Designed miniproteins, single chains. Designs and how they scored, part 106

Each design is a single chain, and the fold is of that chain. pLDDT is the mean over its residues in the fold that is shown.

## One batch from the design tools (miniprotein)

Design m3691
Fold by ESMFold2-Fast:
Formats: sequence, C-alpha cells, structure tokens
Structure m3691 (fold): chain A 65 residues (1-65)
Amino acid sequence: GGKRLATQMAGSLFAHVVGALSQGLELGREQVRNVEGLADLSEYSDIFREAAEASRRYLDEREAA
C-alpha cells in the first residue's frame, strides 16, 4: 500500500541526506529542506517529516562535535 511505499521512500531520502553530507554540510541541509518540501505535498506527510527531523538531528550532532 501507499504507506509502505512512503516509509521506504523516507528511508531512501534519509540515506540521500547522509550521502550529501559527505560532499558538504550545506548540501546536507539543502536535502533536509527538499524532504520537508515533499512532506507538504504528501498524505503521508508525518512519515516524511519524521525522516527530515531525524536527518536534521544527525546534521546538528555532527556540527556540534
């Protein structure tokens, strides 16, 4: 169903943010904003917002270290 697909896509988007971070912190942050934008257009917005929030916390933790 759609919820299962949304969950799989959210996981892939999180992995994409981690990959973008390897090329620069700003690119990682830009990908988080892109995921948040996708959440606004989806009926499964809560799943995508959770992925974006987890990604942002990951970036914040690495910047603070």
Scores: mean pLDDT 67

Design m3692
Fold by ESMFold2-Fast:
Structure m3692 (fold): chain A 88 residues (1-88)
Amino acid sequence: SALLESPAFREALAAFERELIKTYDSIKDEELKKKLHELLGEFQQALAAGDLAAAIEVLERLIEFAKENGLSEELIAAAEALIEVLRA
Protein backbone atom coordinates (compact mmCIF):
# COMPACT_ATOMS: atom_id res chain seq x y z
CA SER A 1 0.00 0.00 0.00
CA ALA A 2 1.32 3.45 -1.00
CA LEU A 3 -0.25 4.90 2.17
CA LEU A 4 1.65 2.49 4.48
CA GLU A 5 4.95 3.41 2.74
CA SER A 6 4.28 7.18 2.99
CA PRO A 7 6.41 9.48 5.22
CA ALA A 8 3.20 10.83 6.80
CA PHE A 9 2.16 7.32 7.91
CA ARG A 10 5.66 6.42 9.16
CA GLU A 11 5.94 9.65 11.18
CA ALA A 12 2.43 9.29 12.68
CA LEU A 13 3.06 5.61 13.53
CA ALA A 14 6.44 6.44 15.15
CA ALA A 15 4.81 9.21 17.25
CA PHE A 16 1.98 6.84 18.29
CA GLU A 17 4.46 4.05 19.22
CA ARG A 18 6.59 6.50 21.25
CA GLU A 19 3.57 7.74 23.27
CA LEU A 20 2.27 4.16 23.66
CA ILE A 21 5.62 2.96 25.11
CA LYS A 22 5.72 5.94 27.54
CA THR A 23 2.12 5.23 28.64
CA TYR A 24 2.69 1.47 28.95
CA ASP A 25 5.83 1.99 31.10
CA SER A 26 3.88 4.40 33.39
CA ILE A 27 0.96 1.99 34.07
CA LYS A 28 1.09 0.13 37.42
CA ASP A 29 -2.22 -1.78 36.94
CA GLU A 30 -1.39 -5.15 35.32
CA GLU A 31 -4.95 -5.66 33.94
CA LEU A 32 -4.81 -2.20 32.31
CA LYS A 33 -1.39 -3.04 30.79
CA LYS A 34 -2.77 -6.34 29.47
CA LYS A 35 -5.75 -4.62 27.79
CA LEU A 36 -3.49 -1.98 26.18
CA HIS A 37 -1.17 -4.78 24.95
CA GLU A 38 -4.17 -6.67 23.46
CA LEU A 39 -5.35 -3.52 21.62
CA LEU A 40 -1.82 -2.99 20.23
CA GLY A 41 -1.81 -6.62 19.03
CA GLU A 42 -5.17 -6.19 17.27
CA PHE A 43 -3.89 -2.97 15.62
CA GLN A 44 -0.68 -4.69 14.41
CA GLN A 45 -2.70 -7.64 13.00
CA ALA A 46 -5.02 -5.25 11.10
CA LEU A 47 -2.03 -3.38 9.59
CA ALA A 48 -0.31 -6.68 8.62
CA ALA A 49 -3.54 -7.73 6.84
CA GLY A 50 -3.75 -4.35 5.03
CA ASP A 51 -7.17 -3.83 6.66
CA LEU A 52 -7.13 -0.06 7.20
CA ALA A 53 -10.80 0.03 8.30
CA ALA A 54 -10.07 -2.54 11.03
CA ALA A 55 -6.88 -0.64 12.03
CA ILE A 56 -8.90 2.59 12.43
CA GLU A 57 -11.60 0.77 14.48
CA VAL A 58 -8.95 -0.64 16.87
CA LEU A 59 -7.38 2.84 17.29
CA GLU A 60 -10.85 4.30 18.04
CA ARG A 61 -11.36 1.58 20.70
CA LEU A 62 -7.88 2.35 22.11
CA ILE A 63 -8.79 6.08 22.34
CA GLU A 64 -12.04 5.24 24.22
CA PHE A 65 -10.14 2.89 26.56
CA ALA A 66 -7.48 5.58 27.18
CA LYS A 67 -10.13 8.25 27.95
CA GLU A 68 -12.08 5.95 30.32
CA ASN A 69 -8.89 4.96 32.21
CA GLY A 70 -7.30 8.44 32.42
CA LEU A 71 -4.35 7.54 30.19
CA SER A 72 -1.98 10.05 28.52
CA GLU A 73 -3.59 12.88 26.49
CA GLU A 74 -0.46 12.72 24.28
CA LEU A 75 -1.26 9.06 23.47
CA ILE A 76 -4.86 9.99 22.58
CA ALA A 77 -3.66 12.86 20.34
CA ALA A 78 -1.09 10.61 18.59
CA ALA A 79 -3.73 7.91 17.97
CA GLU A 80 -6.18 10.53 16.57
CA ALA A 81 -3.43 11.88 14.25
CA LEU A 82 -2.67 8.32 13.07
CA ILE A 83 -6.40 7.74 12.29
CA GLU A 84 -6.44 10.92 10.12
CA VAL A 85 -3.41 9.64 8.13
CA LEU A 86 -5.06 6.20 7.69
CA ARG A 87 -8.25 7.87 6.38
CA ALA A 88 -6.33 9.82 3.71
Scores: mean pLDDT 88

Design m3693
Fold by ESMFold2-Fast:
Structure m3693 (fold): chain A 80 residues (1-80)
Amino acid sequence: DIHSPEAQAEIYIALAEIFVAIGKLGVKNGAPLEEVERTYKKAIELANKAIELGDEKTRRDAEQVIKDAENVLKEAREKA
């Protein structure tokens, strides 16, 4: 159920992935760097919450989200 630590971790990963996607769309559409940085910070915050609550699989999924977020931020900074 949604109150279990595992379910909460999965929700945090899903939300983090949404913020990564928002950041990626922002880069594609020429959003200000500050907007992409905000989505990056939110994605990292949520991924870290998932790591705290989740198992080994959740940790791997969260680490992938962090890597994806870092790649989006790097691309945004190169275009700034």
Scores: mean pLDDT 84

Design m3694
Fold by ESMFold2-Fast:
Structure m3694 (fold): chain A 61 residues (1-61)
Amino acid sequence: MEEVIERAVEAFERLLKANPDWSKEEKLKIAEFIVDTVAERHGLSEEERQELLERVKKLVE
């Protein structure tokens, strides 16, 4: 489960680097979508989902 969170964070970081023209609002929407998709696909707990969300939001700031 930690591996799933780490890979999701890495994938999002790569997307941010590839798309520097995205607005903060667009980046946050993509972050939410990734969190929802990963949580559903891998059956993340609410606690794990919140950790992933916090980490990807930090990358947008």
Scores: mean pLDDT 80

Design m3695
Fold by ESMFold2-Fast:
Structure m3695 (fold): chain A 76 residues (1-76)
Amino acid sequence: SSMHQQLIDQIQQMLQQSGIPQDMIDQFVQLAQQASVSDLQNILNAMQQHQQDRNLTQADVNAMIARLRAVVAARQ
């Protein structure tokens, strides 16, 4: 599998384990397909650091989606 797909899969699994609703995960995945490997690695690193402190909230994921939308828009 490509590194891009592996990063998406790892992030998706972490979101599912944190109890994030599937509709929100699907929205993230759609945006992530248009993101760079570097953008996804930065997201994964931030999520792993956060996981050591507390579970991800829907507010945390909304912030990630908003940032990813901005990054994708800047590339188009």
Scores: mean pLDDT 79

Design m3696
Fold by ESMFold2-Fast:
Structure m3696 (fold): chain A 88 residues (1-88)
Amino acid sequence: DEWARLKAENPEAAAQFEKYVELGEEYIKKAEESTDDDEKVENYYKAAEYYEQAARIAAENGALKLALEASINAGIALLKGAVVRVTR
């Protein structure tokens, strides 16, 4: 259990990881609720940045599965933002 290990070995890194994942989720929600394409793109890209920060923290602490999950979420956010931009 990588999450239990991360919390035990580096509780500060675990808290930062959780915070960035929560921010990523928050900005995905803001993007989905926005009616303006420019705001959708901005919020999707902010979500990607937060998920990338989470992935970095997890990777630096050897939590490779958590890092992969966060990286996938960052990639999805980038693709969603790009789709809004190019279909405009």
Scores: mean pLDDT 87

Design m3697
Fold by ESMFold2-Fast:
Structure m3697 (fold): chain A 69 residues (1-69)
Amino acid sequence: MGPLFDSVSLSVRREGGVLVITLTTKNGKSATVRVPTVAPKDLRDGLSKLLEELGLDDLAEQIRNSQIV
């Protein structure tokens, strides 16, 4: 199995105070979430959801449960 980050690319853009985060795999599968830029918790929740949609559940759980930025 290849390293985690060998299989994904990440793009981030801002839309009126919302972060739009897109993850794309080498297979062309993509997942996008919109995260309000009001709290670090919201960013974490959005990112973990993206990782779950790509089947990276272990990493998603680690990020969601992390108290560290």
Scores: mean pLDDT 64

Design m3698
Fold by ESMFold2-Fast:
Structure m3698 (fold): chain A 75 residues (1-75)
Amino acid sequence: ALSPEEQAYIDRRIAELEALIREGLALLANNAPRSQIDAVLAQLRALVEEARARLSPAAWAEFERRLEARARAIL
């Protein structure tokens, strides 16, 4: 079982990533400049990398599972 602190962190990070994914999709749909799309992608990568570095292996597995589920629901 994950600690309440780990679960809260994962919930917040997933919500943040979901918002960025939606922003990126909106930019793509509106043919936004590449620089804006690249900035969103850089933010997504940075947040995932931070989560990978911060979370225990068990917490990271839960994070991956939730992120994949949310990404599939959005895409």
Scores: mean pLDDT 85

Design m3699
Fold by ESMFold2-Fast:
Structure m3699 (fold): chain A 95 residues (1-95)
Amino acid sequence: MSDKYPEAAKLLFQGNQYYLQGLRSSGQKRADYLRRSADLYFQAADIVSKTDPSLANDIYSVGYLLLSQAYGVAGDTEKAKEYYKKSLEYLDKGL
């Protein structure tokens, strides 16, 4: 996959780095890192969606899962549930 989409692969790598920073952080800082990670995953999915919608759905699923975790950490349980549901919808379409 990454061999077909070098720009998307770079965004996913950067997203994963922010995710790891999120895991090392707590509270609002963790939420901020998780949101940044999700944004990078969405950008990668947008690139991939033009040629491989199934793979893009897998990446969108991870992005929404990260966004759900970010809102959960921030105390916004309604948005956390909404984005978790979005993650599952994209996972079912991608896999």
Scores: mean pLDDT 84

Design m3700
Fold by ESMFold2-Fast:
Structure m3700 (fold): chain A 80 residues (1-80)
Amino acid sequence: SEREKKLLLGLLLLATAESTVFVVKRGKGMPREQRLAELEVGKRLAEEALRIAEELGDEKLIERAKEVLKELERLRKEEE
């Protein structure tokens, strides 16, 4: 179904954004500009996942996407 396809897309986008968080957290030795670029990609993916989650009314996916966005923003501020 279209709903199942959207759910899968939202989960894949969110998993990829979570992977970006992991890469930046373990990115000791990665240039700062590269870490910032990874965080920006992760933010865009998590924001798209949140939009899909809100469209579906999936409260658990909404909560998870918001948590990932909060973590990405925390990591971005640590780079300043």
Scores: mean pLDDT 86

Design m3701
Fold by ESMFold2-Fast:
Structure m3701 (fold): chain A 76 residues (1-76)
Amino acid sequence: SEERRKELLKKAEEIIEQHPGNPRETLIALATEVLGLDASELKNLTDEQAFEAIRDMLEAVLGKEEAERLLEKIRS
């Protein structure tokens, strides 16, 4: 639903703000808290592989535009 999408978007923005300069930690928090994944699913992925996986899932959940905006903040 649109309400769920807005809740997840807000949570994602809060996670990014709480982890400045820590891309790996931010990706793990997004995976677990926004996408409902187990942190162990990222354990054997490189930072780039984790980034690509989270990008694809965020695009599916939040839409491409919002996902790209959030991910740019992580890479900055």
Scores: mean pLDDT 79

Design m3702
Fold by ESMFold2-Fast:
Structure m3702 (fold): chain A 65 residues (1-65)
Amino acid sequence: SAAEEKAREAIEKLEKAEDPEEARRYAELAQNHITLLVSREGRVELAEELGRRLREAAKKKGLPA
């Protein structure tokens, strides 16, 4: 799905981000697409998996989980 593809892309960009402002934007973008996986597509298990990856990536960048 588009939401899955965009969530994964945003997480990857978060992991590669060197600028804290960019890292924050990609984390927010990833969270928005993960929310769409639940609210529009009902894909709760996938959203939980991607949410765990997002939290791990955010922690590595010093962002709040």
Scores: mean pLDDT 83

Design m3703
Fold by ESMFold2-Fast:
Formats: sequence, C-alpha cells, structure tokens
Structure m3703 (fold): chain A 78 residues (1-78)
Amino acid sequence: SPLEKVRAIVAALEAEIARHAASGRVPLSDLEAALNAVPLLSEEEKQALIATLRGLDTARDGHVSIADLRAYIETLLG
C-alpha cells in the first residue's frame, strides 16, 4: 500500500539519521544504498526518491543535513 511504502522510506531515512547523528550530515551514498534496499519500492520510485535527495545536497558536497532530511520526512508523512 502507499502508506506501507511511506513508512518503509521513513524508516530507512531515520536509520541513516541515527547512524550519522554525531556529524549532523548524512552521505548521499548511504541514503542511496538505504533506499535501494527497500523491497517495497520499484526501480522508478527509487530513482525519483534518490533524485529528490540529491536536490537536498545544496552545497554539492555529497551530503544532506539532518535538518533537511527531517523536513523531507515531514513532507512524506503530512
């Protein structure tokens, strides 16, 4: 269901936030790997989500801030 997919995406992103809490920033490569590991997502859905996360890397240094990831998770849940 769409709700199961959203919950799986949020769980994957929250796990990466927890792993990188001390730095305040999550590597895009870890976010991409986490989303690729979600079995409920099609390849098209994975690529769309990865493209969105790459857009959150405004500094273009291969990382997304935990603050920006939290804001994104709120948009997925609301």
Scores: mean pLDDT 86

Design m3704
Fold by ESMFold2-Fast:
Structure m3704 (fold): chain A 81 residues (1-81)
Amino acid sequence: AMEKAEELLKKAETYIEKGDYVKAANFYRDAANYALEAGDLSMAEEALDKLQEVSDKAKNPEDRLTADVALIGAAVGLAVA
């Protein structure tokens, strides 16, 4: 479980290098969810921090909205973990 979250974080970094901030945001959200399922709040928080950074780099309203919605979902998950 934790291994999968770490793999997703690496995939998100790859998409940042490619300039695909929407895909990067989705992978950071998935990483946060897997970390929460594994009980690793530290990794989940790291993924949320990266998701916030990617949201700031999104260049169109759709990309930014996607990242913001993912952030809210992950934050709610952390509150109930």
Scores: mean pLDDT 73

Design m3705
Fold by ESMFold2-Fast:
Structure m3705 (fold): chain A 64 residues (1-64)
Amino acid sequence: HSSFIQVVSDFVAEVLKILKENSDPDVVLAEIRRKVAAFKAQYPQFSDYLDNALQLIEWHFRQR
């Protein structure tokens, strides 16, 4: 599943960049949601995985 691994790697890199550039959790979540939407548009076959990743990220931020 090399294509899946590459998409996950690219998504993680984008999330880490957002976290580095932003300190406000609401801004971070908004930017991550935009990235999830963009990745889902390019890779609709991974939409469920991307939605689950967003839910886990949102859950983590709500626990703070």
Scores: mean pLDDT 81

Design m3706
Fold by ESMFold2-Fast:
Parts: structure tokens; sequence; C-alpha cells
Structure m3706 (fold): chain A 92 residues (1-92)
């Protein structure tokens, strides 16, 4: 829907402006999900989604191997994603 597309573009822009990798990945994930619900996903967004998934997979592997920094990045990503999903639900 129109509101979902507007919100998707907002999160995409915020992701591009973010200097925190966990925040950027969470925002790209929200932008992709909202764009998919609106039926509009650009090739660029699909590429950003694949890159984000690859990065998350690396953090998951490192966390499994006992890397504490990777565990903290995953916790931060999950917390940010939860807040963004709540914001999106309230906005729609």
Amino acid sequence: KEKELELAKKYEKEAEESKDLAERIAQYEMAYELGEKAGVVSEEMKRKRIEAEAELSMWQMQAWLGNEEAKEKLKRYEEILKELKKEAEEAL
C-alpha cells in the first residue's frame, strides 16, 4: 500500500545515512519487508537485502564460534529490528 511504500523509502534512506552497521542492516530489512508488502521492490533493494543476509550469516557463524563482539552485534540488530517493527505497526 501507499503508506507501506512511503515507510519503506524512509527506512531505506535512514539505512544509507546510518554509520552503525547493525542499525543499517535492520533498516534495510524493514525497507525490504515493507516494499514487498506494497508490491514494489527495486533491484537495488534486493541487492541490499542479499548483502545484509550475508553479513548476518557471518555474525551468526562468529557468534556460534564464541566471538563476543558478534554476539553483541546480533543482540543490537535484534533490538533495533524489534523497535522498527513496532514503529511500522504504529505508523500503518
Scores: mean pLDDT 80

Design m3707
Fold by ESMFold2-Fast:
Structure m3707 (fold): chain A 66 residues (1-66)
Amino acid sequence: EEEERKKEVLLEEFRELGYSEEELERLKEKSVEDLLNLLKQEIYARSATDKEYEEKLKELEERLKE
C-alpha cells in the first residue's frame, strides 16, 4: 500500500519533468527504489547548482512522507 502510494508520487514527478504516458508505463515496471534513483539522476541533471539539487531532494522526501 505505502509502496504503491510512493510509486504514484514518483511517477507524477516524472510526468512533471515531461515524461510521456508511454515512458511512464515502462517506469511502472520498476521498484520504488529504482524510480527514486532515476528521479534523483534527473533532478541532478536539471539542477544548475548543488543547492538547487539539495532543495529539490528535500521537497521530494517531504512528498514521499505521509
Scores: mean pLDDT 78

Design m3708
Fold by ESMFold2-Fast:
Structure m3708 (fold): chain A 75 residues (1-75)
Amino acid sequence: MEEAEKKAQEMIEEAKKLGLSDEQIKKVELLGKKYKEGYKAAEEIGKKLGEEVKEETKKAIEEATKDILEKLIKS
């Protein structure tokens, strides 16, 4: 969870460094919040289905988050 919070903060800082508008930064903040929610869900799935499924779920969430972030930055 704490690692997911760090990554969410890093995404916001990168958006600010790129000179995105305040409106775009708010969208990146929302993306960070959704990323943290997904990370929590992956941890719960891991408890039920095992560590390998947890790691695969985390990777899928990370890839989806990066794709959305790139689209927001290009907007």
Scores: mean pLDDT 78

Design m3709
Fold by ESMFold2-Fast:
Structure m3709 (fold): chain A 77 residues (1-77)
Amino acid sequence: SQKIYDTVKDELIKAGIDPEDAEAIAKTVSELASKYGKDQALEQVTKFLQQAVDQGLLDESTAKKIIEAVKKALDKI
């Protein structure tokens, strides 16, 4: 779990995501991946971010950066 958290957080920060947001996202991804596996964690995060974009709470380009960073991090593990 710690390795997933650290890797996801680092990739999000490299992608330009705010450190506080990167920590929150990394925690969620690490918990989902530990319970349901990496593929399911990526799917759930992607759906959540798509809903946030649809509701006007998040910019589409930012959501795409988050999804790509999470995918890249999970591919390293």
Scores: mean pLDDT 85

Design m3710
Fold by ESMFold2-Fast:
Structure m3710 (fold): chain A 120 residues (1-120)
Amino acid sequence: MKTVTSPVKKGAGEVTASLEIPADAKEVTFTLTGKVKADSPNTGITVSALPEPYAEVTNTPGTAGKKPDEKEVTATGSSQARLTDEGRKAVAEHKARLTGRVTVTGDSVKEVQATLKAEV
């Protein structure tokens, strides 16, 4: 297993985490955690993996949760990518990188961070 964590970004916008995928990696998953104010009705999270053209990708969109007495909530999204056999060969030869991209929109976003994991 390989794990990379992005720097913490203050406010809305985009963060990325990238790692080299081992040629025998079967699945990679990344998780985003963001913090937003509870009064931000337009907060959206988009999570994607960009492993190059030789991967199958499943994205699970994140949702913001809140408690009635909190100004801040945590939103989490995840994405999974799986390499094809041809993709594994290309990775072995070219050291292809999996890039986890996280885009957070809306008002009052305080922090965004991505964690990217590769399983072998």
Scores: mean pLDDT 58

Design m3711
Fold by ESMFold2-Fast:
Structure m3711 (fold): chain A 100 residues (1-100)
Amino acid sequence: PPVLPREEVERLAKEHKVPKKIADLVMELQRSDVEEQIKLLEEEIEKNKDNKEMVAIYLSFLGHIYAQQGDEEKALEYAEKIAEILGTEEAREEVEEAKK
């Protein structure tokens, strides 16, 4: 996808009420190759392992990267980990709906 300007990323983050650190990460990912993107996401997961919501967000980015690389097995693994981490009835219903 085309690289978004920092100002546009910050505007979207504010509009959708996402944390600034996620907007900053999106800017860094857009400028990185696939191997660097995976490394950055894995490092952020390790730093935020006690924050289940943040881990779920980073796992969703990893799942998307692997899906784009054609690694459907890895993409599915990350989708299942996200469902387990979120662990709410609503999140389970959303995952079940996505499988249809």
Scores: mean pLDDT 68

Design m3712
Fold by ESMFold2-Fast:
Structure m3712 (fold): chain A 77 residues (1-77)
Amino acid sequence: GKKQLLKQLLQDLSEELKESSSPKEQEAAEYIQQALDYLEVGDLEGAAVALQKAESLVPNNEKLKLAGQLLDELLAE
């Protein structure tokens, strides 16, 4: 479902960004991990704030844009 796709995208993206030599991408990976932790406890609003912080650090990442869109759809339910 949508939540599982979101978790998969965020997990893969976190691992990719952790391997980066960019400090901003490494910091974005930490916010993505926070978003994953919020999703596990059902805090969708907390997850949204964490993803917004990650997006501010890596604004042109297509996987992160898709993750944000999926989370917005979950918040609308």
Scores: mean pLDDT 85

Design m3713
Fold by ESMFold2-Fast:
Structure m3713 (fold): chain A 61 residues (1-61)
Amino acid sequence: MMVRVTGADGTVLPGELIDGLVHTVYEPGLDDEVTVTIGDETVRARLRSVENGVATYELLD
């Protein structure tokens, strides 16, 4: 499922939600916590790992 990832600085990146984890391209301006927009809902997410230029976030709240 396609989602939107927003960093604390307002940077917006496309991401994909798979089994409760969000994958997006890693950007140096992304903090350990980001905002993820899933349809009409907005949730916080926390960085779990960065591998091969892909950041993986775990949904919170």
Scores: mean pLDDT 79

Design m3714
Fold by ESMFold2-Fast:
Structure m3714 (fold): chain A 86 residues (1-86)
Amino acid sequence: IEEEIQKLLAEAKEKKAAIVLLVFEVDKKKVLLHEVIESDDEKINAEAARLFAQAELNARSVEEAKKMIEEIRKKVKKLEEEVKKK
């Protein structure tokens, strides 16, 4: 897990991507949800990172986190489509 996290962070830094890891402790067991967002636009990457950070702070369960991640994915996809038209 720690080695995997370090690899993902290194990859995100090289590609100027946003990486988000959500860790929830359930009955002494941690559930790990992760997403790597890659975009040619640094502003999209920054906004995605901000939205995922907000989701981490507000999510109280794994199910809530999954729902928030899916909503963020929809927003990021919309931003990517807008950038492609430029």
Scores: mean pLDDT 57

Design m3715
Fold by ESMFold2-Fast:
Structure m3715 (fold): chain A 80 residues (1-80)
Amino acid sequence: TLSPEEQMLLAIAERVLALEAEKGRVPSLQEINDIVRAESARMGLPDAGAALIAELNQMSPEQAYAVLRDLLASLRARLA
């Protein structure tokens, strides 16, 4: 049901939220960027990953986290 790009976004959002839960704080933009690069490379979508990094790095870490959290909820709802 999800496109390859949406599957990548789901994997990224899940890892970012897992990192927040592990550390008890909002991840830094560097931590988020590292997750985006790793997941986009794994899924063969490096250009999509680079575009997402450019977009998220215009935001604060808290704003980037909120966007990914809301995206995760939306994508999970479509899979239910």
Scores: mean pLDDT 88

Design m3716
Fold by ESMFold2-Fast:
Structure m3716 (fold): chain A 86 residues (1-86)
Amino acid sequence: SLLKKFEEAAKKVFGEEEAKKITDLVLRGAQTSIQLSPTPLSKDTALKLGITSAIMYLLSEAVENNDEELRKKVTELAKLASDIFS
């Protein structure tokens, strides 16, 4: 499962508690992507959009707060997500 692989990656980078919050962001982003799409999305496409949305949100928080540690973790998560998408 794409979602399970991503959740495991998020746990490795952020720990269990934060991974649950990030997974919630992914699911919200996936649902929003389905609602905004002019054409039907596959579950995998919606999840990939949700994952991308969650990563961009976390990156925005890191940049706005000058949080270099969060920025590094987001970069690691983005690399793992790219590998999962391949």
Scores: mean pLDDT 87

Design m3717
Fold by ESMFold2-Fast:
Structure m3717 (fold): chain A 73 residues (1-73)
Amino acid sequence: MMKELKKEIEEVAELVRKGDDESAREKAKELVEKYPDALKLAFQLAQQASDAGDVEQAQLYGRVAKLLSEARE
């Protein structure tokens, strides 16, 4: 379950990187409905990327976290 959620979050990050904002929002809505911890994991992944010095990846995961938060509300 946790490995599946991480892959789903990585897929949303890839859509954001490609500029496919509409598909990214759609997947974010699915993740929020399926996985209560999706937002927490996205923040954790953003922090891990930031700590590793991967600024681009940190920004992508931060964007995913924002989309998940918006989809929840």
Scores: mean pLDDT 81

Design m3718
Fold by ESMFold2-Fast:
Structure m3718 (fold): chain A 90 residues (1-90)
Amino acid sequence: MAREALLLVAEGMLLYAEGKLEEAERLAQKALELYPEVEELLRPVTEAVVARLAPEAERAYATLDAAEQAAVNRRLLLEMAEAVREAVEA
C-alpha cells in the first residue's frame, strides 16, 4: 500500500506540472485513501528537494515574471516526482 500510494503521488505531481489539476487532485485523494500517512513518508523527500531549489525559486519570484515563476514551479514538481520514485525504489 505505501509504495502504491507514493507512486500515485509522484504521478499526481507530474500531472500538476502539466497543468492537469483535477487529475492530480484525484490521484492525491486515491493515495490518501490507500495510505493515510503518505504525507509523512513524503516530507523528508520533498523537504530536501524544496531546500535544494529554494535559491532558484526565490530568484524566479523576485523577477515578478509569470513565465519564470511557472518554469521554477514546474521544475520543483518534476524533481519532487523523481525523488519520490527513487525513494520507493530504495
Scores: mean pLDDT 80

Design m3719
Fold by ESMFold2-Fast:
Structure m3719 (fold): chain A 92 residues (1-92)
Amino acid sequence: SEEIEARAAAAMAEIPALVDEQMEEARRLGLRIGEGELEAMRAYAAGAPVEEVEEIYLNGDPTEVAEEEVRRAFEEVLRTLIERRKARALAA
């Protein structure tokens, strides 16, 4: 469907602004993102079971990730979620 493809493209075009907003909010709140938290977010985006995502999140590597890597991970996660939503919509 052309409409589904157009909606996915529009959502993807919003990613840079959403990531910028989220990074600014994290900086304002003094939030630190660890390696395990990024791994859990990627697993969630990839469709891992909630129990697996929880295990990664709770027992993951607490090593702080550089802001630029966090930014790239947020963009990757959002793109993956949009692509999965698009695939489900096209399959329906």
Scores: mean pLDDT 81

Design m3720
Fold by ESMFold2-Fast:
Structure m3720 (fold): chain A 77 residues (1-77)
Amino acid sequence: VSEEEKEEIRRKAREIVEEDMKIMEEMGYSDEEKIELLEKALAYYEEQLKTASGVAKVIAEANIEALREKIKELREK
């Protein structure tokens, strides 16, 4: 996987997280509820990362990075 492909995968992962955040906001979820849902998604990708290789590994890593970043933002306010 090229560096350009990795960057595109990271960009898509961040876009997906932002879309999920927007949906949760529209549904009236609290920051605590949002964090709980994001932590569940994070656990899912961390589990996938243990067996992932090639492009699948890059995708899992990108999703983990995006989710951790958003969880940190919500916790810091």
Scores: mean pLDDT 84

Design m3721
Fold by ESMFold2-Fast:
Structure m3721 (fold): chain A 76 residues (1-76)
Amino acid sequence: ARTVDIEMDESDAYNTILAALKRVRDEGKNLRITLRDPSRGRKPQTVSISMSKNMTDEEIVETAEKALDELYEKGD
């Protein structure tokens, strides 16, 4: 598959997203993230990210932060 799916809880979300983004960049794939938080009413939130092989580590950090904001705040 050209898209990698990950599921995560809130406790390790940032580190999980950051590691997954670096991995899919290196593999030339896209990332789909599903956040599951049973404490917040058990509704999963999903964000899809198109990756470029030319993304810098700094751009990956910024992408991870934006994805977290979208997952927790219902998207900007």
Scores: mean pLDDT 71

Design m3722
Fold by ESMFold2-Fast:
Structure m3722 (fold): chain A 78 residues (1-78)
Amino acid sequence: MLGRLARETSFSRAAVSRIARVARELGLSDEQVLELLKLAEENGISADRLLAVLRYFKRERETDFDLIRKALPALASP
């Protein structure tokens, strides 16, 4: 799965690996991770910013994928 996530997005395998690790801790599936990576790419969000947002939701104990997906562009923007 990790190789697929890297192939279908502009992010490096190392960046995808870090993101997937935190996303698994949030209970997200590989398909949900791919959707977040594509959303980040579409909104010009870096891998490090996406990782920071996922770590934020982990701290807040928020595991609802739909809420994370909707909030990502707003939380990752300056």
Scores: mean pLDDT 76

Design m3723
Fold by ESMFold2-Fast:
Parts: structure tokens; C-alpha cells; sequence
Structure m3723 (fold): chain A 68 residues (1-68)
């Protein structure tokens, strides 16, 4: 499903953020996550959007940790 495919993509982007060594690499991964969400969001239920938004917040927190 588009929802499950999006969650898998966000997991992959989370791993890219964990491996990132520069702010540019982190920002590129976050930008791709946002683009993926915008593409899929119209196909999601409100509950699925809430789940994705929670995962996106986890990516932002991870990015902050990597950049600290």
C-alpha cells in the first residue's frame, strides 16, 4: 500500500540520517522525507497521516541529535 511503502521509505531515510556526516546530508534526507509525504498524503486516512507525522517527528529529532 502507499502507506506501507511510505513508512519503509521513511525508515530508509532515518538510516541515511544516522549515517550522515554533514548538515547538508541530513537536510537532503529530511527534504526527501517531506517530498515523499506530500506525494502520498492525499491517499492516506487521518489515522495513517498521524502515524506518518509521528515518524516524521522522530526523523527531525534524530536529525537534531546527529547535528549536535
Amino acid sequence: SPFEELLARLDELGEEIRRARTPEEVNEALARAGEAYEEVAPSLTPEQRAEVEARMLELVRLAGEVLA
Scores: mean pLDDT 86

Design m3724
Fold by ESMFold2-Fast:
Structure m3724 (fold): chain A 103 residues (1-103)
Amino acid sequence: LKEEIEKARKLAEEYEKKMKEAYEQGKKVDEELTEKAIEAGKKASEAEARAMIAAGQGGIHRYRKDPSAVEAGARGYANLAGGYAGFAEHYRRRAEELEAELA
């Protein structure tokens, strides 16, 4: 149980870091769009968050260097940040549930 709590906490921290990295990259493209996607990601299910991460990764790599596709790049970063935010919240909540069981 303690190891499961530690693992969940570590995963939450890792996804928070990835979210912040994606957010900073998206912020350079479009700050408002990135903030809205993070908010949406917090409400996404794990499956939706995973799909957003996959979609966002493709968008980021493809469009980041193309000025004519700036909106697509921002959307890619926004989707990635949203997905990571959802995962971070999921694992943070899981750690809290496990800690409550231990207490």
Scores: mean pLDDT 64

Design m3725
Fold by ESMFold2-Fast:
Structure m3725 (fold): chain A 89 residues (1-89)
Amino acid sequence: MREAVEFSTENLLKIAESAEELVRELQEMSKEAREALFLGREHLLLAQGYLGKAEYDPERREEYLRLAEEHRRLSEEHFERYRRLLEEE
């Protein structure tokens, strides 16, 4: 029983070691690139939220569609900035 558990633990340790190497690579990404990615994702989620509200609230549909479009545009601008920062180095 313990031998099988230790064998599985050894495999998990190898996976953890690989994960630490990936974390190091992610840390090399600039703070500005990470912030641009974060803002792009936040605005995308807000756009999706407003699109959902537009489907379930007909009285405010036009308002929610405008907000969704605004946040989608902001998301695209932030993702473009993220892409440019990655291409820089």
Scores: mean pLDDT 73

Design m3726
Fold by ESMFold2-Fast:
Structure m3726 (fold): chain A 63 residues (1-63)
Amino acid sequence: SGLTSLEDALALLRREAEAAREAGDEEVAKMYEQAIREVERSGSLEVGHAKLEELGRAAREHR
């Protein structure tokens, strides 16, 4: 929480992608990488927040 900029959202998405790779969850890591690309293309902080919420939940379930 406390994300106020697009850079902060992207930084968190990148950390989550790394965590997923370290855990061996290649599919979850790819989902975060796709989300990063989508956020970068759209330039939307709202999209970044939505992806963090959705994928954070998915990553937690696939631990």
Scores: mean pLDDT 77

